# Designed miniproteins, single chains, part 101

Each design is a single chain, and the fold is of that chain. pLDDT is the mean over its residues in the fold that is shown.

## One batch from the design tools (miniprotein)

Design m3716
Fold by ESMFold2-Fast:
Order: sequence, then structure tokens, then C-alpha cells
Structure m3716 (fold): chain A 60 residues (1-60)
Amino acid sequence: NAENEAWLAEDEAEGKRWSDEVARTGAPGLARAQADFGERYGADSKAALATMIASGKAIA
């Protein structure tokens, strides 16, 4: 439904915003870890996105 689509769009927007910040900070390892995690799990969910962000912070 519309709420589910809005949630996914918001999740994707947050990911893009965060990715831009990583590019600005010059943390390429963080970006690679994020991409690899997304490919492995295949599902773009808020929980997965939060885990990638947390992992990125630990690496950086």
C-alpha cells in the first residue's frame, strides 16, 4: 500500500543521504562494506540499513 511504498522510499533516501556523507568524509572502506552487506542480504529494510550504518561507524 501507499504507506509501505513511502516507508521504502524514505529508507532509500536515508541510504543515499548517508552514502553522500561517506563520500564527503572519504571513507571508501565504509561504502564497500555497505554495498557488500546489501548484496548478501538482498533485502533493503530499515533493520539492514541501520546495521550497515552502525558497521560503517565502527569501521570509520
Scores: mean pLDDT 60

Design m3717
Fold by ESMFold2-Fast:
Structure m3717 (fold): chain A 76 residues (1-76)
Amino acid sequence: DSVKRGLEASKLTEREKAILDTILLLGGKATAAEIAEKLGLSQATVSRHLKRLEEKGLVKRVVDPKTGETLYVPNA
C-alpha cells in the first residue's frame, strides 16, 4: 500500500539522478547492466533504484523490439 509517499515522488536522491542522467547519456534508453557498468554498481543495486524510479513514475520499463531485453526509459 502506498499512502503519503506518492507526493514525495517528485524528490530525487543523488543516486536516482545519476541513474536518470546515465540513461539520457546512453541515448534515452538503457538496460540495468549498461547503467551498472557506467556507474560502477552491481546490476542488483541499479535494479533496486530503477524500481524506485518506476514507482515514482520517472522511468518506465519497455521491451527492446530488436533483442527482447528489458530497457528503461525516462517517462518525461
Scores: mean pLDDT 75

Design m3718
Fold by ESMFold2-Fast:
Structure m3718 (fold): chain A 88 residues (1-88)
Amino acid sequence: SSLELAREAIEAARRAVEAEKKGDITGAIGGTLRAIGSLIELERDPNAHPLLIEAARLAVEAGFYALKGDIERAEELIRRAERLVEEV
């Protein structure tokens, strides 16, 4: 479901953040790519709720901030994505 795809994007972003905290750049890249994959699937679903697409976009952005070493910004974006999913 579109809800599951949004949750998968958020979990992937969380894994990217945890990998970056451990100095695992390969894991951070992997998590970010998985979040991108979930977003692409969501954007191709014409019935996907706009808030779920936005949540997945925030998750992808969080992955990029994790890769830049900005953990605080990445975690803030994940929390915002989680709030959007709770509204659906």
Scores: mean pLDDT 90

Design m3719
Fold by ESMFold2-Fast:
Structure m3719 (fold): chain A 121 residues (1-121)
Amino acid sequence: SARLEAFLLRLTEAVVASDHPVEAADTVVDELAKLSEEERRALVRFARALIAALRAAGYWVPLPFTDEDLSASAAELAYGLASVLRTVRAAPDGAAILAGVLRALGFSESLVRRLAALLSR
């Protein structure tokens, strides 16, 4: 989904520009609330896959997304995603892990390159 990819790009830009996941989450909560149910499920699947990959690599991740039908508020989901992306940014191999997850889930190569470039700073 073009809207989902635009959301992930905007969230990642907010995470890179912000010192706190709450500030990053606040910039995208309205956009997340506009996602369709299918886009929200895809976003939760992305979050779960990314958390699993980070944990498999030995990183501590603050929030689990274990339910694909998670009825968390848009603010809670945005905060959780911002926190996970901060973990990616802090990890030396984080950008490579993120790229692998995005490709496995069928996201565009344009999104993969843009997110990896942002998080390699």
Scores: mean pLDDT 80

Design m3720
Fold by ESMFold2-Fast:
Structure m3720 (fold): chain A 66 residues (1-66)
Amino acid sequence: MELLITFTGSVEQMIGTLLRLIGRPDLEVERLSDTEFRVTFTGSEEAAEAVLAELRSEPHLEVEEL
C-alpha cells in the first residue's frame, strides 16, 4: 500500500507525525515537497491499515491512497 500525505497544520504537528512514521521498520517515507510525503508499506496489510486509520483521524493532514 502507498499513501500520499499532505500536511495542512503546523510544522510542529508535521514533525511529530513524521517522527512516528520514520521510527517504523515496516514502512518507507519519501519527501516529495515541504508538505507532501509518500509512505510505502513493506510490512503486513493489517499493520498498514492500522497506520492508515490513525493518519485519517488526524485533522492537520490529508491522506490519499495511491
Scores: mean pLDDT 80

Design m3721
Fold by ESMFold2-Fast:
Structure m3721 (fold): chain A 55 residues (1-55)
Amino acid sequence: SKEEQVQKLLEEAERLQRQGVAAVIAGDWEKLEELKEKIKEIKEQIQQLDPELVL
């Protein structure tokens, strides 16, 4: 269902956000930028699936 797809995308975004925190601690700014881009794409996919959901 749409709800299951949104849940999976939210879980993936959470994993990437945790990796982003680790990248900041390690001073890996290039990895942080890559993770930000991927998270943005996931948020756009969620908005496309559920335009009423604000993230």
Scores: mean pLDDT 82

Design m3722
Fold by ESMFold2-Fast:
Order: C-alpha cells, then sequence, then structure tokens
Structure m3722 (fold): chain A 55 residues (1-55)
C-alpha cells in the first residue's frame, strides 16, 4: 500500500540517522548506549523487512 511504502522510506531514513548516532557514541566512548542504539536498529530493520513483504 502507499502507507507501507512511505513508512518503509521513513524507517530507512531513521536507520541511517541511528547509524550516525551509534558511530558518534562509540567515538565518545559510550559503548553501552551505542549497543542499545544498534539493538534498536536491528529491530527497525526487521520491521522494514516485514513491511516490504506487504508491498
Amino acid sequence: SHMDRRTVEELEELIRELERVAEQLRAQGDEETAEAVEHTIELVRRKVEELRKRI
């Protein structure tokens, strides 16, 4: 559906932003928060895969 396509695009942009945040956190030595952000990225990626199967 149109909504699913738009949601996928928005989630893919969110993944790119979260990847930048995780990289900055690692550069600052905040490994714990970086790992939490990376876990969130994995959950969002799984949701994108699920939504792509509906398009």
Scores: mean pLDDT 84

Design m3723
Fold by ESMFold2-Fast:
Structure m3723 (fold): chain A 84 residues (1-84)
Amino acid sequence: AIAWFNLGNVYFDLKKYDEAAKAYEQAIKLKPNDAYIWFNLGVALLQLKKYDEAAKAFEQAVKLSPKSKTLNDALDYAKKKANE
């Protein structure tokens, strides 16, 4: 999980958002209950303008951490963009 998550972060910093999203998806397969990995996947998907997929990733993050304002705000933003 940590190797894939770190790889995703490196790709994200390089603005390689498709590669970042794929690396985060591999990290999630190994550690599905980490809200932070789901959040980073959602952010990479937002950069790719994949708003429906970003909303689904943020929904999983919110399910794992329902009191996080940051996660709820990210979900609301992705849903708004998906419906535009």
Scores: mean pLDDT 87

Design m3724
Fold by ESMFold2-Fast:
Structure m3724 (fold): chain A 59 residues (1-59)
Amino acid sequence: PLKQPKFSALDLSEEDLKKLREAAEKVRKVEEENNEYTEEQLRLRKMREEADKELEKFL
């Protein structure tokens, strides 16, 4: 069949949805943490670089 509606309607119970949600949430959390960590690292680097430049100008 061309439509293949099986993908649209999951016959599985709420328990299966919970498991999928938990797995997806775990993956998302790890990805978000990695992204945030990198962004924070870049921010800290910029702040440090600006502080160094200010110090150099003072000297």
Scores: mean pLDDT 67

Design m3725
Fold by ESMFold2-Fast:
Order: structure tokens, then C-alpha cells, then sequence
Structure m3725 (fold): chain A 65 residues (1-65)
């Protein structure tokens, strides 16, 4: 869907901006974001990304490793 495409593009942008290993998995209306070696700056970016996904009607889950 268009929402899934937007989520994927946002995930790529977040990875580029933070320089962290970020994996985005999309399954229907569910989005799982996995980040390795997260720090406070990455957490803030993840919170913003999650809020953006939720505004599109997606269910976002963040996993920090």
C-alpha cells in the first residue's frame, strides 16, 4: 500500500540520518523497527518515526538491541 511505501522510505531515511543499523519490517498495518546499538539521539529519532507511522494509521513497534 501507499502507507507501506511511505514507511519503507522513512526507514531508509532514518538509517542514513543516524548511521545505525536499522531494520524495518512491514506486514499489512504492522511495522517493526529494530535498531542495534541505540543511543539517546537514535531514540529521539525513533520516537518521531513511530509517531509519523501512527499518524498514517500503522501500528509501530520499536525493538532496541
Amino acid sequence: TTKETAAAIMGIGLGVETGKEITVEIEGNKVTITVKDADPAVKAALDAFRAALESLGLEATVELL
Scores: mean pLDDT 71

Design m3726
Fold by ESMFold2-Fast:
Structure m3726 (fold): chain A 84 residues (1-84)
Amino acid sequence: MKKVTLPRAHTPAEVLLLVATGEGIDLAKEGRKEEADRSIVAFLEKHADLVRQVSREVAQAAMDALKSAGLTRAAETIGRLADE
């Protein structure tokens, strides 16, 4: 329904974050929104250092994409980990 495009990744950390974000959005489109949200949050919390290695622009784009898909907990987790 809602169309979301993620930016191109420039580092391995950005690739991993954008891949996880895209997979979560795809699960949400299939009606598995709560499962997608929980899965992304678990991934981010286990790999908190990855979010800090990502540029603020890419982190913001991932948060905006997740919010647009209704994955609000995952988006808030990126914001929290990126800010500290």
Scores: mean pLDDT 76

Design m3727
Fold by ESMFold2-Fast:
Structure m3727 (fold): chain A 68 residues (1-68)
Amino acid sequence: GMDTVLRAAARELAEVGGVSFEEALRVVREAHKLIQEGREEEAIRLLVERLGISRETAEKVVRALKQA
């Protein structure tokens, strides 16, 4: 289900960004809500700013969440 997808994304991004799993999961869930509202650019910026990942990585995450 969606929670499984969000948790998997959070685990990967926690390792890449050097943040806790709990923080990554909060950020991924917030990004998912923005995507559902059509606010994809804000979701990308949120992921980049809070997780310290590249824009390219954030765009891949957004595409994956849209397909889940």
Scores: mean pLDDT 86

Design m3728
Fold by ESMFold2-Fast:
Structure m3728 (fold): chain A 71 residues (1-71)
Amino acid sequence: SAEALEHIIEGGKAYQAGDYATAAEHLEKAVALEPNVPADVYYALAEAYRKIGDEEKAAAAEAKARELEAR
């Protein structure tokens, strides 16, 4: 959806600005709207979670990315 894509774009901008918490919030909204987004979106979310110290959420997002790569 356009809304999910907008959240991916805003999440990427926040990440580039070093605002990892805002990046994670936008990417969380994107995957909530479109759980079957490309695996790269879940990898980006995992990296944002690692930057803010949420290792459990990072591991979960990375696991989901690997599942999507397996189709």
Scores: mean pLDDT 87

Design m3729
Fold by ESMFold2-Fast:
Structure m3729 (fold): chain A 99 residues (1-99)
Amino acid sequence: ELAEELVELAKEVARAVSELPKDSELTALGVAAALLLVAASISLELGDLEAAIESVEAAAELLREMAERAAELGDDETAERLRELAERAEELRERIEEL
């Protein structure tokens, strides 16, 4: 369940990146965040909760950096969407910690 939710969040991050203005920094950060969420899912399936938590925390931080970058570019709607994705990542991290 949690591993599946991490993969679904990674897909949503990838979709958000595909809809972003053409900015190489935003694209790179988004790809990294999506890959970290997939890595967290794999770590969970392997029973490595510490690695899963670290990967999700890193992904949430990257999503917040993307939100700040989008806001700097004047795209407040995208910035808010990215903050919502970061909050969902933090919620998943908390649920992993309860395992």
Scores: mean pLDDT 85

Design m3730
Fold by ESMFold2-Fast:
Structure m3730 (fold): chain A 65 residues (1-65)
Amino acid sequence: SAEAELAAYEARLAEDPNSAEAWANRGRAYLQLGRHEEAALDALKALDLDPNNALARETLSQVRL
């Protein structure tokens, strides 16, 4: 579930806040939950760490603010 993904990547980010993959996946989970502002912020953080992160770019393309 999106909630389970959110919890898993929150735990990952607590251990490694520099994981672009974890930021991107948490952003995707926020998007699935309809939490578009949080999804955008996490996706932008992922792109700050890794500008080529396809998941983060995809998440931003689907955000409605």
Scores: mean pLDDT 87

Design m3731
Fold by ESMFold2-Fast:
Structure m3731 (fold): chain A 71 residues (1-71)
Amino acid sequence: SEVEKKAREMAQAVADALARAGISGEVTLEITGKKTDGGTYKATARVRVEVDPEDPAAHRVTVEISKVELL
């Protein structure tokens, strides 16, 4: 869906920034936005960043959209 795509794009940008900074951890993002039809949506995205201790140049990022609510 459009909402899931937008939420994932935002979460991925955050994940990539954390990975480039060498920061391992987990972040939850709360996203509230407007749909093309004028309705409001909420999305919760969980971002996990794992930096490989054996290869610091190899960053692993995982983006998961945990909830989407249409209001």
Scores: mean pLDDT 76

Design m3732
Fold by ESMFold2-Fast:
Structure m3732 (fold): chain A 65 residues (1-65)
Amino acid sequence: MSIEEILEEVKKRLEELLKDPSITREQAFLQTSVYLFELTKDLTPEERRKLVEEFSKYLAEISKS
């Protein structure tokens, strides 16, 4: 699975969680972060850092809006 595919999958998971009215935004962010970690455990530290950075930027953007 490519870095781009992992990032897209994680974004889809976050969107799905945010649609659930029983889950808070904070819970959705936390669960998605754990999911990202699980998907990236077999990646190099640099690839993992890149994904975390890109995802953090995405979270900051949607939180600001």
Scores: mean pLDDT 77

Design m3733
Fold by ESMFold2-Fast:
Structure m3733 (fold): chain A 110 residues (1-110)
Amino acid sequence: MENAKELIKEAEEVLKENPENGDAWALLGLGYYLQKKYDEAIEYFEKAAKSKNPATQAQAYLNLGKVYEAQGKYDEAIKYYEKAIELAKAIGADYLKELAEKNLEEVKKK
């Protein structure tokens, strides 16, 4: 487990060599999210969501939902949780599906 500063540093080093690495964009987004820098986190998770790896895309959608929920943008959070559920179902990622469904249920109560 890495702290926020370590996640950002690692991601920046990877992206310097491979700017198309969706997992590195997701790490950068997570680092900024943990620092409550939500606008930067959204930008980087949107880049991660453009990954050709469906698991990376599903995780990015889940994290976008979490960031929008943290900002009180519940309509955007719902849309991204639904995208995460759809993709997680398609790839058999039951853990991500269940986590996104739980987050969707919680945000709909707000």
Scores: mean pLDDT 85

Design m3734
Fold by ESMFold2-Fast:
Structure m3734 (fold): chain A 68 residues (1-68)
Amino acid sequence: HMEEEAEKHGEEAREEARKLGLSEPVIEAVEEHARVGTLLGITQPPEVLARVAKLGEEASAEVRAQRA
C-alpha cells in the first residue's frame, strides 16, 4: 500500500538525516517531505533528501551571514 511505502521511505530519510547530524526539527521535516512526496507519487532517494536539507541549512546560514 502507498501509505506503507510512504512510512518506510520517511523512516529511511529520517535515518539518513540523523546520520548527517541534523537537528530534530530538520530530521522531522525531511521525514515528512519523504512521506508526503511518496504519497504524491514523487519518490526521491532518502540520501538525496537528507543531503539537500543539510546543504540548504548550510547555504542559508552562509547567505544570511554574508547579508548581515
Scores: mean pLDDT 75

Design m3735
Fold by ESMFold2-Fast:
Structure m3735 (fold): chain A 55 residues (1-55)
Amino acid sequence: MMSLAEAAEELARYAEEKGLSEEEIKRIVHDFLTLVEEEGASIEEAMERALKKIE
């Protein structure tokens, strides 16, 4: 199972590979962390939502 830190790093790397700007990457990671830490979403659910925003 991925740690929250590992998931955030992988998400940032994936967004960078897709050509997102530094500010877009920061926003995506922030939204991901907010879903997990503040809204109680699982890492898997938050990751799926974040990846959908990048595509």
Scores: mean pLDDT 79

Design m3736
Fold by ESMFold2-Fast:
Structure m3736 (fold): chain A 100 residues (1-100)
Amino acid sequence: SDLEKGEALAIAGKYEEAIEYYDKALAEDPDNYQAYENKGVAYLNLGKYEEAIEDYEKALELDPDNAGAYINLAAAYKKLGEYEKAEEYLDKAFAIIEKN
């Protein structure tokens, strides 16, 4: 699948190419929260923190109890120097982990 091709490219460190395949996966299935998460991780690795945030927020709209997405969102905000927002999102991640 396009998602799996994107994941393989990301493992190889080919983040721009991985994003192209994640975009193809999202064209076929716009509700694929994993494609948004993986795309966010690729943007984070490319230093494109604002784009990463948008993709993590979209993943969380589709899967609101995703602690991993909140952790990555917090990491992106820390990279932007938004420490208060990062702490808020990390607290949301911990609340999800604690209930499980």
Scores: mean pLDDT 89

Design m3737
Fold by ESMFold2-Fast:
Structure m3737 (fold): chain A 105 residues (1-105)
Amino acid sequence: SFEEVKKRAVEVVRKWLEGKLSREEVIERFAELAKEMAKLSDEEKREVARAVAEVIVADTRRDPRAAMREFLAAFAEGGVEAGLPLDEVARWVQLLADAYAELAA
């Protein structure tokens, strides 16, 4: 379900920010989620991207811009590893970057 995908995406990001998941584990977790994420509507994709960006922006332990850049790289690698089309991966990266830009302003 959309809500379960959103919940799982947010938990991966939270655990990564807490130091509980390595970069490689983040890549693996998003590779597992990639096909379900690709099935979401454009509106649902924006909601997932916003929820993820909100968690990163709210984290006071790291520079949010640097954390977002590191996350985008790992997320993109996960999507590629899962065999998503490159245009779909690029769309997700753009949605996440746009959500971050809105929240960090």
Scores: mean pLDDT 84

Design m3738
Fold by ESMFold2-Fast:
Structure m3738 (fold): chain A 65 residues (1-65)
Amino acid sequence: MRAELMEVLTELGLLAYKAEQEYKATGDPRAKEVAKLAREGVITLGKTHDAEKGRELLEKARKLA
């Protein structure tokens, strides 16, 4: 349980950072949306500790990336 939460949180954080850097470099609106979705996932996971909801947001962000 803790390991899975940390895994999803780490992936969301890395994706948010990567997407923010891509947006700054390219101005791509998709990168901006990916960063927002990934940050939303981090916030949701921090508040609820719901790995399934975090995973769903991660999948949506990955699909858009």
Scores: mean pLDDT 79

Design m3739
Fold by ESMFold2-Fast:
Structure m3739 (fold): chain A 65 residues (1-65)
Amino acid sequence: EKEERREKLIRELEEAARRAQEHLAAVRARVAASPALSQEEIAALVAAELMAATLPKILEMIKKK
């Protein structure tokens, strides 16, 4: 039963990591199109970059046996 939970968590994290990477690309595109960065845009970019970097690392940790 624990193996089913682990597989589900791995799939959820893989999907989250993929979505985080897609979100980062979208945020970077919006920032690049903006002539002036608002504090909200800067915060969104920082959050997106942290998420995209962190989720793959967490996934690798969980995949290690």
Scores: mean pLDDT 78

Design m3740
Fold by ESMFold2-Fast:
Structure m3740 (fold): chain A 71 residues (1-71)
Amino acid sequence: MSEEELEAEVELSLLQMKYSLAVKYNASAEELRRLAEELREFAERARPVSPEIAREAEELAREAEELARKL
């Protein structure tokens, strides 16, 4: 695994943890939208490094937006 791929995996893991905490603690719609924006920005940066990591980030962003809409 390249250094760039490792960095992307770490950043995705941190964003996944942020999402899990947001769900657990009933984060506001605004917090979830900000997280979705962070995830989309990350996905764009990660795509040249790993399309798989980028896809996971995009999926998580959609989940965050979906949850925000239900609040």
Scores: mean pLDDT 85

Design m3741
Fold by ESMFold2-Fast:
Structure m3741 (fold): chain A 80 residues (1-80)
Amino acid sequence: MSKREQFTSALELLSRLYNEVRESNPELAEEIAQAMRDALQQESPEKGLETLKKSLEELKKKYPEYKEKIDEVLKKIEEL
């Protein structure tokens, strides 16, 4: 899989996470949307992927109640 394909798949995973949490935690959903925007502003798909991973790690610290869900997304991104 190319880095661009990996980045697109990672964005799809974050979109799914956004939809899953949007009703239970709108603040987390907005931070996920911001992480996606920040990643899309990067100069390359590789930097976009690293930005997404770093954002998800920070979100795990801010929202420990969602740690397991965020860890599953991170694992899926690493398996791309």
Scores: mean pLDDT 85

Design m3742
Fold by ESMFold2-Fast:
Formats: sequence, C-alpha cells, structure tokens
Structure m3742 (fold): chain A 95 residues (1-95)
Amino acid sequence: NLEEIRRIALFFLDRTMESLLSRAEDTPELERLLAQLERDREVVADLSLSIEEILERLTDELVRSSVKFAILYKNGKITGSLSPEAKEAIKEINK
C-alpha cells in the first residue's frame, strides 16, 4: 500500500527535520540540508508519483533510506531487530 509507505516515510522525515531544527545553530550548512530534506519531502508527499518514481527523484540518502525502510516494514521484512524508538515511531504511525 503506497499510501501507508508514504505515511511511514513522511513520519521519519518529519521527526528528523524536527530534531535538526531543535538542535539548530543557524548555519549555512544546516540551511542547505533542511532545504534538501524539504525538497525531497515534497517528492515523497506527491500523490501522483509511484514508489519507483519517488526513489528515482530523491537526492538525499537519508530520505531514500526512510522510504526503503517503509517498504521493507510493509513487506514484513523488518521484525524483532527494531530499536525501541523505531517500534514506538511505527506504533504512532499505525494509530
């Protein structure tokens, strides 16, 4: 289910961006990283794109890894080895 994969990926991206903003010394490097994450977030949120098109258009490896993680989780390939923090994040997404 693409919509469920999108929700999972966006949740991890939003938490990553929130963490970066809360730790932010306002540097040009952080601004560039946040701008890149924001652009790639728009790609993930685009309802007209397939999973394959999303993965091809993503430029940030962290964003790409979040989408790949969501795919593996939905296919039942990630079990038992998740950190407590990852399990709580997934629980929040599935509410």
Scores: mean pLDDT 67

Design m3743
Fold by ESMFold2-Fast:
Structure m3743 (fold): chain A 60 residues (1-60)
Amino acid sequence: HMTPEERLQHFIEKLKEIAKKNNIPKEEMDELIQRYTARLEAAFAAGDEAAVKRIEDLIE
């Protein structure tokens, strides 16, 4: 029952949590968020569910 927007938000929250646990500086965290957000949005726009799941699985 998750929309693409909800899945993106969940992914970003998880990525932030991982970055904080690994003491990643804010600037590096912001860059990671921007890169993964762009990748996920592109995958959603393309309807490439397999790519979306592969990206999501990187942080699970």
Scores: mean pLDDT 80

Design m3744
Fold by ESMFold2-Fast:
Structure m3744 (fold): chain A 110 residues (1-110)
Amino acid sequence: SAEEEKLQKAKKLLEEVQELIKQANAYVKAGDYDKALALLDQAIKKLKEAAEILKDDPELKAQVQSIIGTLEAAKEALEAGDILRFNVLLIAASGELYVAIRMIERKLEE
C-alpha cells in the first residue's frame, strides 16, 4: 500500500541517520569536529525528510521532530566545545531513533 511504502521509506531514512550519527561520533573522537558537524547536518536533513513523509501520522512525526531537536542541541554543544553535553545528547538521539524505528516496524506488521 502507499502507507507501507511511506513507512518503509521513513524507516530507511532513520536507519541512514543512525549510521551518520555513528560516523559523527567517530569524527568527534578523532578531533575532527568540522566533519562531525557536516554529518549531523546531513542527519537533520534526512530527519526533516522523514517528518514530511510521516506528516499524516502525528505520533511518528512528533517522535522524529523530537530527534531533530536533540541533534540540533548536540550540534550547538559541539560548536561550543561541550563534548560531555554532546555525548549525552547523542546517546539520547540514538535512543529516540531506536524507538521511532520500532514504532514504524510495529505499524508495518499491521
Scores: mean pLDDT 91

Design m3745
Fold by ESMFold2-Fast:
Structure m3745 (fold): chain A 73 residues (1-73)
Amino acid sequence: SNALKRQATILAVAAALLAVSEGRPDLAKEIIDAVNKGDPEKLRKVAEEAESLGLTPVAELARQAADIIEQMK
């Protein structure tokens, strides 16, 4: 649905902004690319990378976006 797509985009944008604030614009780019492609697996991979770096809030937001995208299948 359009509402679910908007929610996933909002969560991904929040994750990306937080990643930039933590000095990781590379992770932000991957998050935005993944949500634009509707790719929940890529979002989960980026979340795992963020988690390994101690960026737990980025990881949580990216996983939430991935879960919403999976619901849209």
Scores: mean pLDDT 87

Design m3746
Fold by ESMFold2-Fast:
Order: structure tokens, then C-alpha cells, then sequence
Structure m3746 (fold): chain A 97 residues (1-97)
């Protein structure tokens, strides 16, 4: 349990760093690479999630991919922010056990 909490804390922290980098990036190619990293982290975080949070993560990953395909930076930021919120909720729930 403790090692799982530490691993999830690290994943959430890295997701937060990527979210900040997406917000601060002006180059769409850089944002694309950051989105790919965010999706990888989201898939790892998903392993700790309830079925309801897993479904939400899956929807947010799809929203990020769609926004990226449409060159919609704001859509990417909005989806990444919601993903970070869900990831933080999963971490809080795991710590409460």
C-alpha cells in the first residue's frame, strides 16, 4: 500500500508538471509530445482507479486526442486540467484507505 501511494504521488506530480508545460507552450508540436506523455501517465494512474474513474480517464484521454487532432490548444488544456483533478481525487481516495 505505501509503495503504491508513493508511486501514484509521483505519477500525479509528473502529470501536474506536464499540465503546466502544456499551458506554457506555444508550439503545437511540443504540446503534442506533452499530450503523449500525459496519456502515458493517465494510463498508469488508471490502474489505481475505481471503474467509474477509469471510465472518466478514458473519456478525458479521448477528449485530449480529439482536441489535439483539431489543433485546439484550449481543448487540450481543459481536458488536461480535468484529468489532473481526477488523478488527484484517486490519490486522495487511496491515501484515505
Amino acid sequence: MEEEIEKLEELVRKLGEIYADIRNSTDLETIKKLVEEAIKLAKEIRKYASPEHQAEIDRLIEEMKKALENNDKQGVIDAAERLLRVASEILRELKAK
Scores: mean pLDDT 85

Design m3747
Fold by ESMFold2-Fast:
Structure m3747 (fold): chain A 88 residues (1-88)
Amino acid sequence: MDEDIEEGIEQLRELGVSDETIELIKRGIVEGDPRGQAVALVLGARRAGHSLEEQLARARENLARATDPELRAVLEEAIRLVEEELAR
């Protein structure tokens, strides 16, 4: 499990993802930081070929169905990050 996470992070680095973004992802995975987890979720969706608008719609739908407070915090942060990027 831990080795799979490290391998994934190295692949992100090879794809040109910034060290700052990788650090946020590491904190999200290891420390349960909602922002880091949200960044990982957004990047994962991009890699799967989803548009920012599609990501936003799915995150909002998932938030409406989520009852777990920790998951809700991650989804709220993911929505905020996607909205910020769409505003650029």
Scores: mean pLDDT 64

Design m3748
Fold by ESMFold2-Fast:
Structure m3748 (fold): chain A 71 residues (1-71)
Amino acid sequence: MKPLIELVREKIKEATGLELSDEEVIRILHLVNAGKSDEEIAKFLGISRETARKIKEAVREALAEYRQQAA
């Protein structure tokens, strides 16, 4: 079973082309879990709003896949 951090990293790379460290992935997970908007995530990471939207979608997809693997 793939760990959540690995799944999130892979999905973000597929969606945006960004290669992220484990620390950056953990930070993104905290922001998404806190209910931050695309604008707030973009500001925190220094990226475009569109890239932040793609990151949020990638996180949701990774969480769904992780939940399915754990079931």
Scores: mean pLDDT 80

Design m3749
Fold by ESMFold2-Fast:
Structure m3749 (fold): chain A 89 residues (1-89)
Amino acid sequence: SLEEELERQFEVARELREETHRLMDTNGDGKVSLEELRAYYKSLGLNPSDESLQRGIDYLDKDGDGEVSLEELLEVLDEQFEKLLAELS
């Protein structure tokens, strides 16, 4: 069903975000700083501007500490899928 497909897509997206966050969190504090995000993209051969990286952090940083936690990333994903499931119900 569409609901089963969405749940599978949600699980895949959640796992990808968890893995990506672990790869970016090089100091193991459970949060991703601008410096860690820059280092991660550089490891992929990409050089985004600090302004673009900061905008991404600002958008995801719900608690205002200047860093992105795994919980903040997963919360945004959960909110998006809850909204989609509600619209399909």
Scores: mean pLDDT 71

Design m3750
Fold by ESMFold2-Fast:
Structure m3750 (fold): chain A 55 residues (1-55)
Amino acid sequence: MEKVEELKKLFDEMEKLTREVIEAQRAGDEERFQELAKKLLEVSKKYTELIEELR
């Protein structure tokens, strides 16, 4: 049960980070874009690992 809740939380975080990456790209903030992209990859990796455990 708790793993499903954590999976949903990670998915929501990915969506938030994706939106922030797009906003940084629109603003032309290359450094912020790179930093947010790194965070998105980290969260995506954790999400994928958790999915593998559930499915």
Scores: mean pLDDT 79

Design m3751
Fold by ESMFold2-Fast:
Structure m3751 (fold): chain A 62 residues (1-62)
Amino acid sequence: SEEIKEIEEKIRKLHAESTRVMDALRRGEISEEEAQRRLAEIGKETDELVKKYNELKKKENS
């Protein structure tokens, strides 16, 4: 499914973004408060995509 592939790509990009945020925090390039804010936003988007992914996978296997 094209939709599933698009969601997988978005999840991969969000994972890469979270890694960059953590790296920036370790290097002292951003504050802990800024990192927490960004990671919370990434987490919310990831959760929404995972829910949609599971819905589509269930429909595909039916």
Scores: mean pLDDT 85

Design m3752
Fold by ESMFold2-Fast:
Structure m3752 (fold): chain A 70 residues (1-70)
Amino acid sequence: MEVVERARKEAEELVNIAKKDPSKADEYAQKLADMARKYRASGTPEAEEAARVFEKAAQEVVDIKVEALS
């Protein structure tokens, strides 16, 4: 499986967990941000694209928390 495809699946799974339990949003947002940082450290184009997938997912998790608390 391509690195980007795997990243997308992992990010989607974590976003779905946050949607089911917004109280864990901070934990999952941090986990997604940590994954993005690790991929960026690799410096390859595929890793940079995977990092962007995780960064976008982390933002989605933060948005889920904000909407749930609104």
Scores: mean pLDDT 80

